Designed miniproteins, single chains, continued (3). Designs and how they scored, part 93

Each design is a single chain, and the fold is of that chain. pLDDT is the mean over its residues in the fold that is shown.

## One batch from the design tools (miniprotein)

Design m11224
Fold by ESMFold2-Fast:
Structure m11224 (fold): chain A 80 residues (1-80)
Amino acid sequence: MTPLEEAQKLVDEALELYDKAIESNVDKETLQKIKELFNKIKELAQEAFEAYRAGDLDRARELVEQMKKLVEEMKKILEK
């Protein structure tokens, strides 16, 4: 899987987690935290796309690793 494909998959996973938070009627503070993490993931995805387009595969991979950590944080917050 390319860094571009990984970044796209992570954005999709983050969107699913955000949708689950809304459906689960989590409290306002938790929803705000999830929304902030989702926005950060989207920003990192944009940077990863730019790095990949520029041929900087090492930077693209590093940004994807940061996105993975944020997705894991979203999952942890939603664990109850």
Scores: mean pLDDT 85

Design m11225
Fold by ESMFold2-Fast:
Structure m11225 (fold): chain A 58 residues (1-58)
Amino acid sequence: SAADVAALLQSHGYSAEAAAREAPGILAKYDRDGDGTLDAAEWAELEAQLARLQALLS
């Protein structure tokens, strides 16, 4: 869900506001089934991308 994506973003150094703003767009981009839920593969890809973003923010 968008809330789960926002929580993941916050764990990677995003503020609550930035996480809430970005989460819907990220969810929509990775949610191929269109039900607002990420499958295991989509979630793993998101985590990999967040690791890269965190490296850029450091």
Scores: mean pLDDT 73

Design m11226
Fold by ESMFold2-Fast:
Structure m11226 (fold): chain A 71 residues (1-71)
Amino acid sequence: NEKIAEGLREAARRARRLSAGGATAAGVAYQMAKDGESAETIAAYLERALAQETDPASRAAIREALEKAKS
């Protein structure tokens, strides 16, 4: 979880400069990782967020967070 949390923290920081939607989703994922949620639960959340997002910049940020959650 620590490695996933660090990756998601960096994804959230990057997303804050690009899109509000991406920053929100990545930030929630980071908090889930900090709270000890499984990689599977975090990935499921991000996949659901990606399915609901239409903004290209937000989608890119969510995809980056998803890659960090799955590694």
Scores: mean pLDDT 78

Design m11227
Fold by ESMFold2-Fast:
Structure m11227 (fold): chain A 85 residues (1-85)
Amino acid sequence: MKEIEERIEKEKEKIRKLAKELNVELKELDIELTAVINVAKKEFTKELEEKYKKLLEEKIKEAGLEPEHQEEVRKSFEKFIEKLK
C-alpha cells in the first residue's frame, strides 16, 4: 500500500512540474486522478510491452520486411509505448 502511495506522490510532483513549465493551472483533484491513472498505466504498459514486442518480431518475420523498414516499425512501436507511459 505505501509503495503505491509513494509512486502516486512522485507522479503528482512530476505533473505539477510539467504544468508549471507549460503555464497550465490544474486543480488538485485533476492532479490526483491523473497520477493514479498514470501509475496504473505504467504497470499495465510493462505487461503489454513484453507481449507486443514478441508479437511485433513475429509480424516482422512474417512480412519479410527489409532491414530499414523493420527498424522504422520498431521505432514506431517504441514511440507508441512512450506515449502510454
Scores: mean pLDDT 68

Design m11228
Fold by ESMFold2-Fast:
Structure m11228 (fold): chain A 66 residues (1-66)
Amino acid sequence: MSEEELDREVLLALGEIYLALGNYDYTVKKDKKGAAESYRKAAELFRQAGDTDVANEAEKKAKEAE
């Protein structure tokens, strides 16, 4: 089988990084567009990792940031 565990861990870590960047852009920089882009990237990564609940939350944050 492929390295599903490693791939998932990498995707989750990247998703967390983009989620944190989105929160920073939204809260500190007041950059709503940048926040939305970061949240969408996080949602995509979480969906690839199979974490649908967290992906849905990130997608909601992206829509709210716009």
Scores: mean pLDDT 80

Design m11229
Fold by ESMFold2-Fast:
Structure m11229 (fold): chain A 87 residues (1-87)
Amino acid sequence: TKVLEFSYEKETSSGKVKVTVKLTFNEDGTVTIETTVTYEDGKVLVHKVTLSAAFAAALFRHEAAELAESDPELAAQYQRAADAAEA
């Protein structure tokens, strides 16, 4: 089982949030994506979804393309995730 994890900070109308993305590449050809968003007020939101590896790869490549100009470091993390999902 292959696992990738990365975190980033983002400014929102509700203040600065910390986002942690944990990707588990399952033996059945799926990817489990767990996103934890921590707000300045102590609120924590957790979203967990399991997608096919092909769909996850397409999603990660789309996010990387959208972020390439505004946040190239985060775009690189999503590219790495897409490459891992396609392997």
Scores: mean pLDDT 81

Design m11230
Fold by ESMFold2-Fast:
Structure m11230 (fold): chain A 90 residues (1-90)
Amino acid sequence: SPRDEALLEEARRKAIALLKQGLLSAKQGNYKAAETSVDLAIAFVENAVRRFPEDERAHRALKAVERFRQAIKDKDYKAAEEAIRELERL
């Protein structure tokens, strides 16, 4: 439905904003702030997956956020930026 599409798009936009904030925090050495931003992004996307379990975009978004979380742990900022671009393409 149009409402369901709006909810999915809101979750995607919120996740993208949080991952961009998390990446900035990580680049500044503030890994606690980065972790908080990533955890919140995961929560928004997991809620979307629970609400729309058959929507492959929601599952792809969750995989992208998990890739971002791993990239931040590895301090691989190029991989983190690629994960954000994957979300932007959904």
Scores: mean pLDDT 88

Design m11231
Fold by ESMFold2-Fast:
Structure m11231 (fold): chain A 75 residues (1-75)
Amino acid sequence: MKEEFEALKEQAKRNLVEYIENMARHGMSLEEIRAGAELAIRQLEAYFKKHYDESTVEQFVKELRDVVEAKLAEL
């Protein structure tokens, strides 16, 4: 269970980073990239809330937002 969740978290973080990099390569603004990333995070939150406890999902969402902000700061 925990190992499976950690693998899913890692995959989601990688997908968000690739998404941000891809949007930046296509000349999208930081505002557009941030909006797209936030929508993706909300969709992931809704999905994981069905399968994991609220505290675990809140921690994961915070980690996803930290990854997004760190990547946007590099652009």
Scores: mean pLDDT 81

Design m11232
Fold by ESMFold2-Fast:
Structure m11232 (fold): chain A 71 residues (1-71)
Amino acid sequence: DKTLDDPRLMQQFSVDNGPRSDTARNIGLQVESNGLITISPDPRIVAGSLTDSGGDSDAGRNGAILAKKSK
């Protein structure tokens, strides 16, 4: 149950979630209590006004939504 933001982990995250992007780089990795790794997006991406609904921006938003649902 920790958020990790390490360059090496960001590379692994990009492989699991897709290509490395600006959005993905701003997303932290969170380890759940049950051992699952979840996406913990930067609040700037989540709270920010993402006018484009496509691409990597959607990945960040989906991570935040899933984090709230898991709670």
Scores: mean pLDDT 44

Design m11233
Fold by ESMFold2-Fast:
Structure m11233 (fold): chain A 98 residues (1-98)
Amino acid sequence: SLMRQIYAGLLYIAASLNENPEQKKLILEMADIIEAATESTKASEEQIKELEELHKGNKDPAVRAAIKVAINAMKEGLLSQEEIDQILEIAKKLQELS
């Protein structure tokens, strides 16, 4: 799963550039989920659209980068349904902190 490692790496970089401790923790949780992922499920168009709206509503560059990585991971089918749901919840929490 080279793509999962690349996306997790991008999230670790995004977290390192973010100075908000709560946002950093959430971005690192997303990285850990993607890195540990072993199953593949295609996210629904509705789930992807929800992340795209959260991406548009966020102003922090590191948080925007993290949500974009999550969108790409979901579009490429790199996550289970449980992991998709966890990442959506994390993205919503990131939006609330922005």
Scores: mean pLDDT 85

Design m11234
Fold by ESMFold2-Fast:
Structure m11234 (fold): chain A 93 residues (1-93)
Amino acid sequence: AEEDERIRAEAERYFDAQIEMLKERGLLTDEDIEYARKLFEEKMAEVDAIPEEELQRLAKETGLSVEQVRRNLYLRAVSEAIDEAIKRAKEKR
């Protein structure tokens, strides 16, 4: 749906903003950013692969709309990709 595409695009913009901030602060190298972007794309694809029936079930269980569940899952993909990139960067000490 058009709304789903908008929500997905918002998550992509949020990810880009977070990466830019972390790069500006010297917390991530170009290699770490490439890793984060790849991981983010993989996690976003996993969310996109969730069946509509499963999203409806989660919405009913949580009291949220399907759109809110999808938004939360995309934002989780952003958070997890960034957290893993930061952990990887620290482990290369």
Scores: mean pLDDT 83

Design m11235
Fold by ESMFold2-Fast:
Structure m11235 (fold): chain A 107 residues (1-107)
Amino acid sequence: KEKIEKFEKDILKVLTDAAVRLAEAVRAGKPLSEIEKILDDFEKKVLDIAEKYGFSPEAIEKLKRILEGIKEAALYWARTLSPEAFELNFLILGKIAVKELKKFIES
């Protein structure tokens, strides 16, 4: 029961840290390869958290599909949005994903 709140705190921290790093990289004019590295690091950290909180193999499969969609959106936004708009959109999409992921813990 306390698990859901701890999961949400852990995942939101990783999401916020990634959003800041991505916005900074976009503002600095970093190449897409650097943006991809930040997104791959974010994916790994999210998957590590999901495993720590006991996600089933089926939930991990769904999470991987969600993360692929987030990566595609982020790569598009890195090319089209301001750093500020990127950060906001990434946080919004990530928070929507977190609400969906909470269902995998809520029995």
Scores: mean pLDDT 84

Design m11236
Fold by ESMFold2-Fast:
Structure m11236 (fold): chain A 87 residues (1-87)
Amino acid sequence: MLSEKQREVAEELIELAKELEEQGKSVEEITKALMEKLKSTEGFSLEEKITIALAVAYEMQFHYKNKKVGLAFTQVANELLKEKKAQ
C-alpha cells in the first residue's frame, strides 16, 4: 500500500502519462518523461520511487486495463531497479 504522499506522486505521474498517451506519444517517450519526473521528485528514497512505479504499473495493467501506460510504468520500475543494483 502506498503512503498518502506516495499516492499523490502516483496520481501526478498517472495524469502525465495519460496526457502523453492522448498526444499519441510512444511507450518509450512516456517512459522517459515519467522517469525524468520521478527522478526529480524530492523527499523519496530510490526504494520508495521503485514502489510507486511498481504499484502504478500494476493498477494501470490490471485495474484500469491500460496496457500502454502500464508497460511504460513497468519500464520505469525496471530502469530504477537496474540503478539500485549498480550502486
Scores: mean pLDDT 84

Design m11237
Fold by ESMFold2-Fast:
Structure m11237 (fold): chain A 84 residues (1-84)
Amino acid sequence: NREEAERYREEGYRAALEGRYDEAVAHLAKAGKLEPDAEEIGYLGLGVYYLKLGRPDLALIAFRKALEIDPDFEEARRLLELLE
């Protein structure tokens, strides 16, 4: 369900902004399961996982990949902007 996946994406994004990376990764994993063809959600989750590991350099690459797939992906764009 796209609406349910959107809710999990927003919750994951907000958790990431608050530095709650374990919760962010869990929410983004649920979003990815609801929309398995949305590879951009997988890259958003990977980027947040790299933030959890203290690797913003790798997070930037993952967020850029999400935006290559979906240029309108607001959550990925906003997290990328915070790291630049």
Scores: mean pLDDT 84

Design m11238
Fold by ESMFold2-Fast:
Structure m11238 (fold): chain A 76 residues (1-76)
Amino acid sequence: MIEIEEPEEVRVRSVDEALRVAERIAREKARELGLEGTVGAEIVEQDGDRLLVEATVVGKDGRPLLKVRVPVVLLP
Protein backbone atom coordinates (compact mmCIF):
# COMPACT_ATOMS: atom_id res chain seq x y z
CA MET A 1 0.00 0.00 0.00
CA ILE A 2 1.24 3.50 -0.88
CA GLU A 3 1.13 6.06 1.96
CA ILE A 4 1.26 9.85 1.37
CA GLU A 5 1.44 12.67 3.93
CA GLU A 6 0.10 16.01 2.65
CA PRO A 7 2.62 18.69 3.76
CA GLU A 8 0.25 21.69 3.61
CA GLU A 9 -2.74 22.32 5.88
CA VAL A 10 -6.18 22.52 4.26
CA ARG A 11 -8.58 25.13 5.65
CA VAL A 12 -12.30 24.26 5.75
CA ARG A 13 -15.47 25.38 7.58
CA SER A 14 -16.84 21.98 8.62
CA VAL A 15 -15.93 18.37 9.33
CA ASP A 16 -18.00 17.30 6.29
CA GLU A 17 -15.93 19.63 4.09
CA ALA A 18 -12.71 18.20 5.58
CA LEU A 19 -13.78 14.65 4.66
CA ARG A 20 -14.80 15.72 1.13
CA VAL A 21 -11.49 17.53 0.52
CA ALA A 22 -9.46 14.54 1.77
CA GLU A 23 -11.44 12.19 -0.53
CA ARG A 24 -10.81 14.57 -3.47
CA ILE A 25 -7.05 14.65 -2.76
CA ALA A 26 -6.95 10.84 -2.52
CA ARG A 27 -8.87 10.49 -5.83
CA GLU A 28 -6.44 12.85 -7.57
CA LYS A 29 -3.41 10.97 -6.20
CA ALA A 30 -4.95 7.61 -7.17
CA ARG A 31 -5.55 8.86 -10.73
CA GLU A 32 -1.92 10.11 -10.98
CA LEU A 33 -0.70 6.67 -9.84
CA GLY A 34 -3.06 4.71 -12.14
CA LEU A 35 -5.02 3.23 -9.21
CA GLU A 36 -8.77 2.55 -9.32
CA GLY A 37 -10.96 2.02 -6.27
CA THR A 38 -13.49 3.21 -3.73
CA VAL A 39 -12.45 6.21 -1.61
CA GLY A 40 -13.39 6.73 2.04
CA ALA A 41 -12.17 9.27 4.60
CA GLU A 42 -12.14 9.38 8.41
CA ILE A 43 -10.91 11.68 11.14
CA VAL A 44 -8.01 9.97 12.93
CA GLU A 45 -7.04 12.86 15.27
CA GLN A 46 -8.72 16.04 16.51
CA ASP A 47 -7.33 18.76 18.78
CA GLY A 48 -9.67 21.76 18.87
CA ASP A 49 -9.76 23.32 15.41
CA ARG A 50 -7.06 20.96 14.05
CA LEU A 51 -7.95 17.65 12.42
CA LEU A 52 -5.94 14.87 10.83
CA VAL A 53 -8.02 13.16 8.13
CA GLU A 54 -7.04 9.84 6.59
CA ALA A 55 -8.40 8.95 3.15
CA THR A 56 -8.05 5.39 1.87
CA VAL A 57 -8.46 4.04 -1.68
CA VAL A 58 -9.65 0.41 -1.69
CA GLY A 59 -9.40 -1.69 -4.87
CA LYS A 60 -12.09 -3.94 -6.39
CA ASP A 61 -10.66 -6.94 -4.49
CA GLY A 62 -11.02 -5.13 -1.13
CA ARG A 63 -7.28 -4.43 -0.76
CA PRO A 64 -6.16 -0.96 0.43
CA LEU A 65 -4.05 0.56 -2.37
CA LEU A 66 -3.43 4.13 -1.17
CA LYS A 67 -3.64 6.02 2.11
CA VAL A 68 -3.40 9.84 2.27
CA ARG A 69 -3.14 11.83 5.52
CA VAL A 70 -4.37 15.42 5.28
CA PRO A 71 -3.84 18.03 8.02
CA VAL A 72 -6.94 20.26 8.31
CA VAL A 73 -7.75 23.48 10.16
CA LEU A 74 -11.38 24.36 10.89
CA LEU A 75 -12.15 28.02 10.23
CA PRO A 76 -14.37 29.92 12.72
Scores: mean pLDDT 85

Design m11239
Fold by ESMFold2-Fast:
Structure m11239 (fold): chain A 65 residues (1-65)
Amino acid sequence: MRKQAIAETAISIEAIALGVKVRTERVSEDTLRITIEGSEEDRKRLEEYARQVAESTGIRVEFEY
Protein backbone atom coordinates (compact mmCIF):
# COMPACT_ATOMS: atom_id res chain seq x y z
CA MET A 1 0.00 0.00 0.00
CA ARG A 2 1.12 3.60 -0.69
CA LYS A 3 0.35 4.50 2.95
CA GLN A 4 2.97 1.97 4.09
CA ALA A 5 5.60 3.66 1.87
CA ILE A 6 4.67 7.06 3.33
CA ALA A 7 4.96 5.67 6.88
CA GLU A 8 8.37 4.10 6.14
CA THR A 9 9.66 7.36 4.64
CA ALA A 10 8.42 9.54 7.52
CA ILE A 11 9.92 7.22 10.15
CA SER A 12 13.26 7.02 8.29
CA ILE A 13 13.51 10.81 8.03
CA GLU A 14 12.76 11.23 11.75
CA ALA A 15 15.38 8.59 12.62
CA ILE A 16 18.00 10.51 10.59
CA ALA A 17 16.97 13.77 12.29
CA LEU A 18 17.34 12.14 15.73
CA GLY A 19 20.64 10.44 14.81
CA VAL A 20 19.14 7.01 15.51
CA LYS A 21 19.92 3.90 13.44
CA VAL A 22 16.78 2.11 12.26
CA ARG A 23 15.83 -0.67 9.90
CA THR A 24 12.30 -1.08 8.57
CA GLU A 25 10.74 -4.27 7.22
CA ARG A 26 7.33 -4.71 5.60
CA VAL A 27 5.81 -7.71 7.41
CA SER A 28 2.46 -7.38 5.57
CA GLU A 29 0.73 -4.66 3.54
CA ASP A 30 -0.45 -2.92 6.74
CA THR A 31 2.34 -3.82 9.19
CA LEU A 32 5.91 -2.48 9.57
CA ARG A 33 8.62 -3.98 11.77
CA ILE A 34 11.05 -1.36 13.03
CA THR A 35 14.43 -2.29 14.49
CA ILE A 36 15.89 0.55 16.56
CA GLU A 37 19.49 0.87 17.78
CA GLY A 38 20.21 3.66 20.25
CA SER A 39 19.72 4.87 23.79
CA GLU A 40 16.52 4.27 25.73
CA GLU A 41 15.57 7.94 25.31
CA ASP A 42 16.11 7.86 21.53
CA ARG A 43 14.09 4.64 21.24
CA LYS A 44 11.18 6.20 23.18
CA ARG A 45 11.20 9.32 20.99
CA LEU A 46 11.20 7.33 17.75
CA GLU A 47 8.54 4.91 19.07
CA GLU A 48 6.28 7.84 19.97
CA TYR A 49 6.70 9.35 16.51
CA ALA A 50 6.15 5.99 14.80
CA ARG A 51 2.93 5.46 16.78
CA GLN A 52 1.67 8.87 15.63
CA VAL A 53 2.50 7.98 12.01
CA ALA A 54 0.75 4.61 12.44
CA GLU A 55 -2.41 6.35 13.72
CA SER A 56 -2.37 8.84 10.82
CA THR A 57 -1.81 6.21 8.10
CA GLY A 58 -3.67 3.23 9.57
CA ILE A 59 -0.47 1.14 9.56
CA ARG A 60 0.49 -1.16 12.45
CA VAL A 61 4.04 -1.01 13.82
CA GLU A 62 6.16 -3.57 15.70
CA PHE A 63 9.38 -2.61 17.50
CA GLU A 64 12.58 -4.61 17.97
CA TYR A 65 15.72 -3.54 19.89
Scores: mean pLDDT 78

Design m11240
Fold by ESMFold2-Fast:
Structure m11240 (fold): chain A 85 residues (1-85)
Amino acid sequence: SEELLERAREAAVEAARQLVAEAGGKIISESVRVEGNTVTATLIAEKDGKTYVFTVEARVLPSGRIEVRERPAIELSPESAAALR
């Protein structure tokens, strides 16, 4: 349902923002993608002159529960980071 997808979006974004804060990063951009019953929040953050991608997926299960999965942070190459500015 749209309501459960909105809750999944909020959960994914909140978790991704928390990961950036815990890493000591500064958020540069936030993006959200919805595919079927899965919401993916992708946050780009800077820390110590490096750029990182933080990804969290929130999936709406058949039970109506929301499952949040955090991906390992990925450091971008200087070339990839420059393309985002």
Scores: mean pLDDT 86

Design m11241
Fold by ESMFold2-Fast:
Structure m11241 (fold): chain A 79 residues (1-79)
Amino acid sequence: MVEELIKRLEEATAAALARIDQLVAEGRLSPDLAAALRAHIEGLTAYLIEQLKAGKADEHHVELYIATLEADLAELARR
């Protein structure tokens, strides 16, 4: 269902933003880069949610974005 996919996208986004905040607190990510990453992630998530609600988004592409976001978080955790 579209609502479940939106929820998963919002949850993945929240996790990504929380990880960015942790990396800044640890001194592992600059505040300027963190601000740019936050703006990009929040903007893309908002765009995808609107496209899903309009029936214009490919659900498979949204699933791939969620998987990419989760993979990027795992990669950041290693560095």
Scores: mean pLDDT 80

Design m11242
Fold by ESMFold2-Fast:
Structure m11242 (fold): chain A 76 residues (1-76)
Amino acid sequence: AKKETEKAIEDLAKRLAEGKATMSDVNDLVKKLEAAGLSREQAVKIASEMLTLYAKGASADEVFKKALELAEKALA
């Protein structure tokens, strides 16, 4: 669960850095976060936050770290 959550967040952060993130990539993250124990609402919020941070000029590493913190807090 924890490793799967981290990988899903990293995968989307990398796709955002490539400038080629699609709705399919966002949906894949949401599904993997739900599989890790997050609600759909929590998973969608994390994906939305990642997109917002990247749009504001945050680095891929910053987006990854913030999303991971949010996911860990939601799972606690």
Scores: mean pLDDT 80

Design m11243
Fold by ESMFold2-Fast:
Structure m11243 (fold): chain A 82 residues (1-82)
Amino acid sequence: MEKALELIRKSDKYYEEGNYEKSKKYFEEAMRLFVEESPKLSDIDRSVVEVHLSSLRTSSKNQGDKELEKIAQEALDKVVES
């Protein structure tokens, strides 16, 4: 979880710097880590991950990035189903 959150922080920083290519790369890597680690988490920690993924999906939607919104939604669906 902590490594995935660090990647989100890096994604946000690159987005603010106008480096959208690196921003997207770190976002995708973070989504992958959330999905891979989620089944090993406690129910409480999984709920925290679900909240983060929901927030990231909403942020991507607000930015108009349909591809990042889809990636975040797919990660959220996999976490909820696990």
Scores: mean pLDDT 77

Design m11244
Fold by ESMFold2-Fast:
Structure m11244 (fold): chain A 81 residues (1-81)
Amino acid sequence: MTPEQGIQAAVEAIEKAANDPTVTREEIAELLRKEAELNPVEEAREKLLEAAEYVEAGDIEKAKEKVREAIRLALEYLEKQ
């Protein structure tokens, strides 16, 4: 899995949580942490971990902001590789 694919999975998980009441915030936070562990870009990992903390706190908008930052960082990494 590429860093971009992992972050896209995290974005899809957040979007699904917004539209699916059966998906808990804790499940989304766990998914974000797993994606962070698999991501080779340190700065993107930090943003995904921050997003997980915001999801657990219920601040979904801030979590989405952090995931968008992680996507940007991962794309920059792929363009430089």
Scores: mean pLDDT 72

Design m11245
Fold by ESMFold2-Fast:
Structure m11245 (fold): chain A 71 residues (1-71)
Amino acid sequence: PKKQIEEEKQRLKELIRKRSGGSLEDKEIEIIANGKIAKKMNEIMAKNQRALTDADQLQAAREAIREVEAS
């Protein structure tokens, strides 16, 4: 699960980099990606009223990717 979460996070970072047209530094991309994932994690935790699982973290990363693709 942790390896898949890291792989999806890397995919999100690459998508943000591509969408920014190269205007963002790697550090900024990391912060943005982490923030988007954290937002989705908070939404899942609020909806499910339980502690986050590895599956929830993976879902959060995938939902963050979908949101960026839709923008």
Scores: mean pLDDT 81

Design m11246
Fold by ESMFold2-Fast:
Structure m11246 (fold): chain A 74 residues (1-74)
Amino acid sequence: PSSSTAILAAAVGEVSRLTGVRIPLDPSSGVSVGRGAREAARVAGSDVEVPEDADSLSVEEAKAIATELGRAAA
């Protein structure tokens, strides 16, 4: 997985921890992580847009999404 996919996978795990909602994903798949991040956004009440494939994101874009997901879930 790319660094961007790893960053988003960690952020989805943090949203799961903070909200108590289990969000299943395969951390080795950018598409699976992208889908998990969209579900995390829905659970946290965030309107952040996530592309279909997390591997398409730059590290900075992934960090921005991760920051927004954490802020919304807190």
Scores: mean pLDDT 84

Design m11247
Fold by ESMFold2-Fast:
Structure m11247 (fold): chain A 99 residues (1-99)
Amino acid sequence: SMMEELRERERKETEEEIERLKEFLKSNLSEEEIKEYLEKFEKTKSLDELVELAKKLLKEGLEESVIHDLIVLYEMTKRGLEVGVAEVLAAVVLTVAKK
């Protein structure tokens, strides 16, 4: 029961973070654009391909903060990663993409 309460709390916290990210992204992108970007990230097969996609999006004029939040949203919703892990991965990807 205590472990069920912890799992329910973690689930709610994850859902709240996902909704927060979606609302921030909606201020810069349409819902259709968010979906298209998530599909592009989902098609990447490696960290190197994810870096190359981030590099392409930076060259196309997409803001670094928007790319960061899209990667975090992708990692959380498509790969089931915890927000802290997703944020570290997004920061690493963008750091490499900017070189």
Scores: mean pLDDT 82

Design m11248
Fold by ESMFold2-Fast:
Structure m11248 (fold): chain A 84 residues (1-84)
Amino acid sequence: KAKLPKEVITKINSLLTAASMYVMAGDNDLAIEKLEELADLLKNTPEVPQSVVDKIEELVKEAKEGADLGKKVLETIRILDETL
């Protein structure tokens, strides 16, 4: 499993928290923006396996195509928890 730097873990948690808050507020566009920022952070983190990056990118794509944002945020959290 990936051994992530503490700074990266903190950024991931901040982005997931922001996305969840925006979903709860009904700010779907801002929630998607935070998920895109998360995907970009993971792409630029060498310790993250490519298979995890690909899964998160697919979830972001589904969210942008009108899937349930709350469910996609929870699925993103689940995948990242499995890589700890």
Scores: mean pLDDT 81

Design m11249
Fold by ESMFold2-Fast:
Structure m11249 (fold): chain A 110 residues (1-110)
Amino acid sequence: MSKEEVLEKMREAYEKGLEEGKTASVEQIVGAVLRAIGDILDLRLKGKDASDEEVLKAAETVAYAAGILESHGLKKLALKLIRDMGEAARETGHDDVAEALYEFAKELEK
């Protein structure tokens, strides 16, 4: 997959998280974050055995959770999740996905 395609999918997931986060309960926010952390840990355990589909799905899940966190002023935690996912993508050998995640984190720091 191209870096540009991954970046577009992450932006879409993040924007959805921003919108849905506005009305999310504490339980829904915590659930989204735990799911994102779980996906990151699963990828790190699989390493090079992780598929392109699994890595992309985890990146989208993390971007969505980051959007929810940002909607509640938790920008530092949102950026940390995106960067942790970038590290996981690099560990699985998906450098294009990792680069897209680091670029997205820089975009959000502004």
Scores: mean pLDDT 87

Design m11250
Fold by ESMFold2-Fast:
Structure m11250 (fold): chain A 71 residues (1-71)
Amino acid sequence: AKEEAKEAVERLAEALLAWARKQGAPEEALEALRKQAEEAKKYISTLSDEEAAELAELLRREAARVEAAVA
């Protein structure tokens, strides 16, 4: 459950990074996004398995939405 949620954070972060790069975002903005992803994974480690599973599903849907917008 927590592993799936962390994987979903990575997927969302990669989609957001791809979008930001296409917009010409500076390296500082890309670095901030990467740091937020790491903080999100730390937060997931504090959740219950049930909370992490629900969050993973929400993050996967959000990642798919961003990926569709970038394509």
Scores: mean pLDDT 82

Design m11251
Fold by ESMFold2-Fast:
Structure m11251 (fold): chain A 79 residues (1-79)
Amino acid sequence: MAEEEEALEQLQRTLDGTVELAEKSSVEEAKAILKQVEEELKKVREEAAPFLSEETIERMEEMIKETAERIKEIVEKKE
């Protein structure tokens, strides 16, 4: 389905860019980015449920969670 495939591709590009931004940012900026990603994870199911299949939402949650863990490691490495 074009919209679900596009949503996953757009999310992956956004998450990859977010990781790169966190790597280039100060520790305070990287912590702010991490917090934004964690808030997005909390909201994605509620916001996506009317538009996307359960399987697509689960993939989105996995992608965001993996990105949050990567940024958390970046923050710890900068401290």
Scores: mean pLDDT 80

Design m11252
Fold by ESMFold2-Fast:
Structure m11252 (fold): chain A 92 residues (1-92)
Amino acid sequence: MTEEELVEELKKLIEEGAPLSEIEKVLKKLGFSEDTINIILKLYKNSNDKEKIIEAFEHAVDLKKEGKKDYVITSALGILQAAYWFEEELKK
């Protein structure tokens, strides 16, 4: 399976509300670090905005394709997760 096929599979799983285990399996096949996988799984579990989860995932894929190190990808996703939490708090 190509990287592009795995990306499309993961987007579909997110849209369908698949179990965390299925999403984790595809993320592992894509070769993401455990830290990056954990952040994506937390975003998926805690967010009701599937488009934001997909955008975060696509950003991680783009950084990985650009040859960015795992800590850069993890940090970028961590900032995005914090921003989503802050945005939800502002709506209350």
Scores: mean pLDDT 78

Design m11253
Fold by ESMFold2-Fast:
Structure m11253 (fold): chain A 57 residues (1-57)
Amino acid sequence: MVRSVLELAGLRPTEEAVRLLEELVGDDFEALMAAAQKLSAGGRTEVSAEDVRRLLG
């Protein structure tokens, strides 16, 4: 699910980024969608674990 949501937003997440998002947002689909929107709004295509940490930290 996490990977699919990010890919639908036009993003290319690493496996580490997907795992970190799963740990941080858990079952919160709204938080996941908000994170995907924030990542795509910045002109980002590639998403690393560091990008996730900066976005949600």
Scores: mean pLDDT 75

Design m11254
Fold by ESMFold2-Fast:
Structure m11254 (fold): chain A 57 residues (1-57)
Amino acid sequence: SMAELQAALDEARAVGREALRRVATEGDYSAAEEAQRHIAELAARVGLSVEELRAML
């Protein structure tokens, strides 16, 4: 549904912002890999590829 897609996009943006914060302020580069896995799970939940979901961000 559109609501589920919007929720996934909002969560993907939040995940990306937190990963960037952790890399920038804490030097935690593992946050990028965690974010990539989380975004892949979000994409699967709404029936999109990671590339399709990222194109909508």
Scores: mean pLDDT 84

Design m11255
Fold by ESMFold2-Fast:
Structure m11255 (fold): chain A 93 residues (1-93)
Amino acid sequence: KEEAAKLVKEAANIVLDAASEIAQDPNATFDERVDAGVAQIVASIALQGVEKGDIEGAITLVRRAADILERLGYTEQAEKARKLIDEAEKVLK
């Protein structure tokens, strides 16, 4: 459904915003910047998946990106993204 796609896009954008914040943080370590970069790439691929109609694949990628954010201490953003993804899966049934 179009509604599921909208939820996945919102979740991916939460990941992209958090990853950008880490990239702009002068106190971020090299390893934190690398992990943030990976999360940004994964979320960007998820957005491309949504545009191609692969909603299930996009959901999997956003969950991976959220796991990276949680490891980086962005727990609130990770939980918010996961909640949107859980709702998207519910709408697909």
Scores: mean pLDDT 84

Design m11256
Fold by ESMFold2-Fast:
Structure m11256 (fold): chain A 87 residues (1-87)
Amino acid sequence: SLLDEILEKFRKLLLELKELYEQGKLSKTQVLNIIKIAIKEIVELFKDDPEALKKALEEIVREVKKLLPELTDEVEKYAKQLLEKAL
């Protein structure tokens, strides 16, 4: 599905960001800002499908928790704010 394709691309982005962060090439703030931009684009893509949007944001938070756990709280807060505005 489109949702599965977007989530796989998001997971690959998180892996690249994790590597760049661990290499000292990106700061934590830069990584968080790139993640927020990606989330905002996903919200726009699924704005007319509230159920798909909710599932996408839940999976995004789970993937961040697995790969970049130190950013989980900030990403979860941002995802909740975007979901509240979209619904």
Scores: mean pLDDT 87

Design m11257
Fold by ESMFold2-Fast:
Structure m11257 (fold): chain A 77 residues (1-77)
Amino acid sequence: MSAEQLAQQLLELLKQGIEYVKNGDFEKAQKVLQQAQELFDQLVAQRDQLSPAQAQAILSQLQQMAAEFAKLKEEAL
């Protein structure tokens, strides 16, 4: 699979994960975050094939999802 195809799939997973977090569906959000992390690791191995703008967009969305998930975990405790 090309780096661009992996990036596209990762962005779609991150969008779905953010929606699960917003809906309070922590089990689905955690599963999506795990899948996103696996795809991100594959993309990091191919990072030289991505534009800087694409890499920054993916990192920004991943960080946003992680921050939202952490915030909800703190509120649930």
Scores: mean pLDDT 71

Design m11258
Fold by ESMFold2-Fast:
Structure m11258 (fold): chain A 64 residues (1-64)
Amino acid sequence: SLSTGLTRARDAGDSSAVSLFNQAISALSNGDTSLASSLFSEGQSRLDAHLAASEAEGRRLSAE
C-alpha cells in the first residue's frame, strides 16, 4: 500500500521515494488514479534500489 511504501521509504531515509509516495497520495486525493499508480510504481522501484544499496553498505559497516 502507499502507507506501507511511505513508511518504508522514511525508515530507509530515501527522500526521493518519500517524495514520490507523497505525490502519489496527492494524486489520489485529486482523483488522478493513473498518475498515482505511475508515481507509486516509480517510488517502489527507487526504494527497492536504495534498500539493496543500503543493505550492502550496512553489511560492510557491521563487519567489525
Scores: mean pLDDT 77

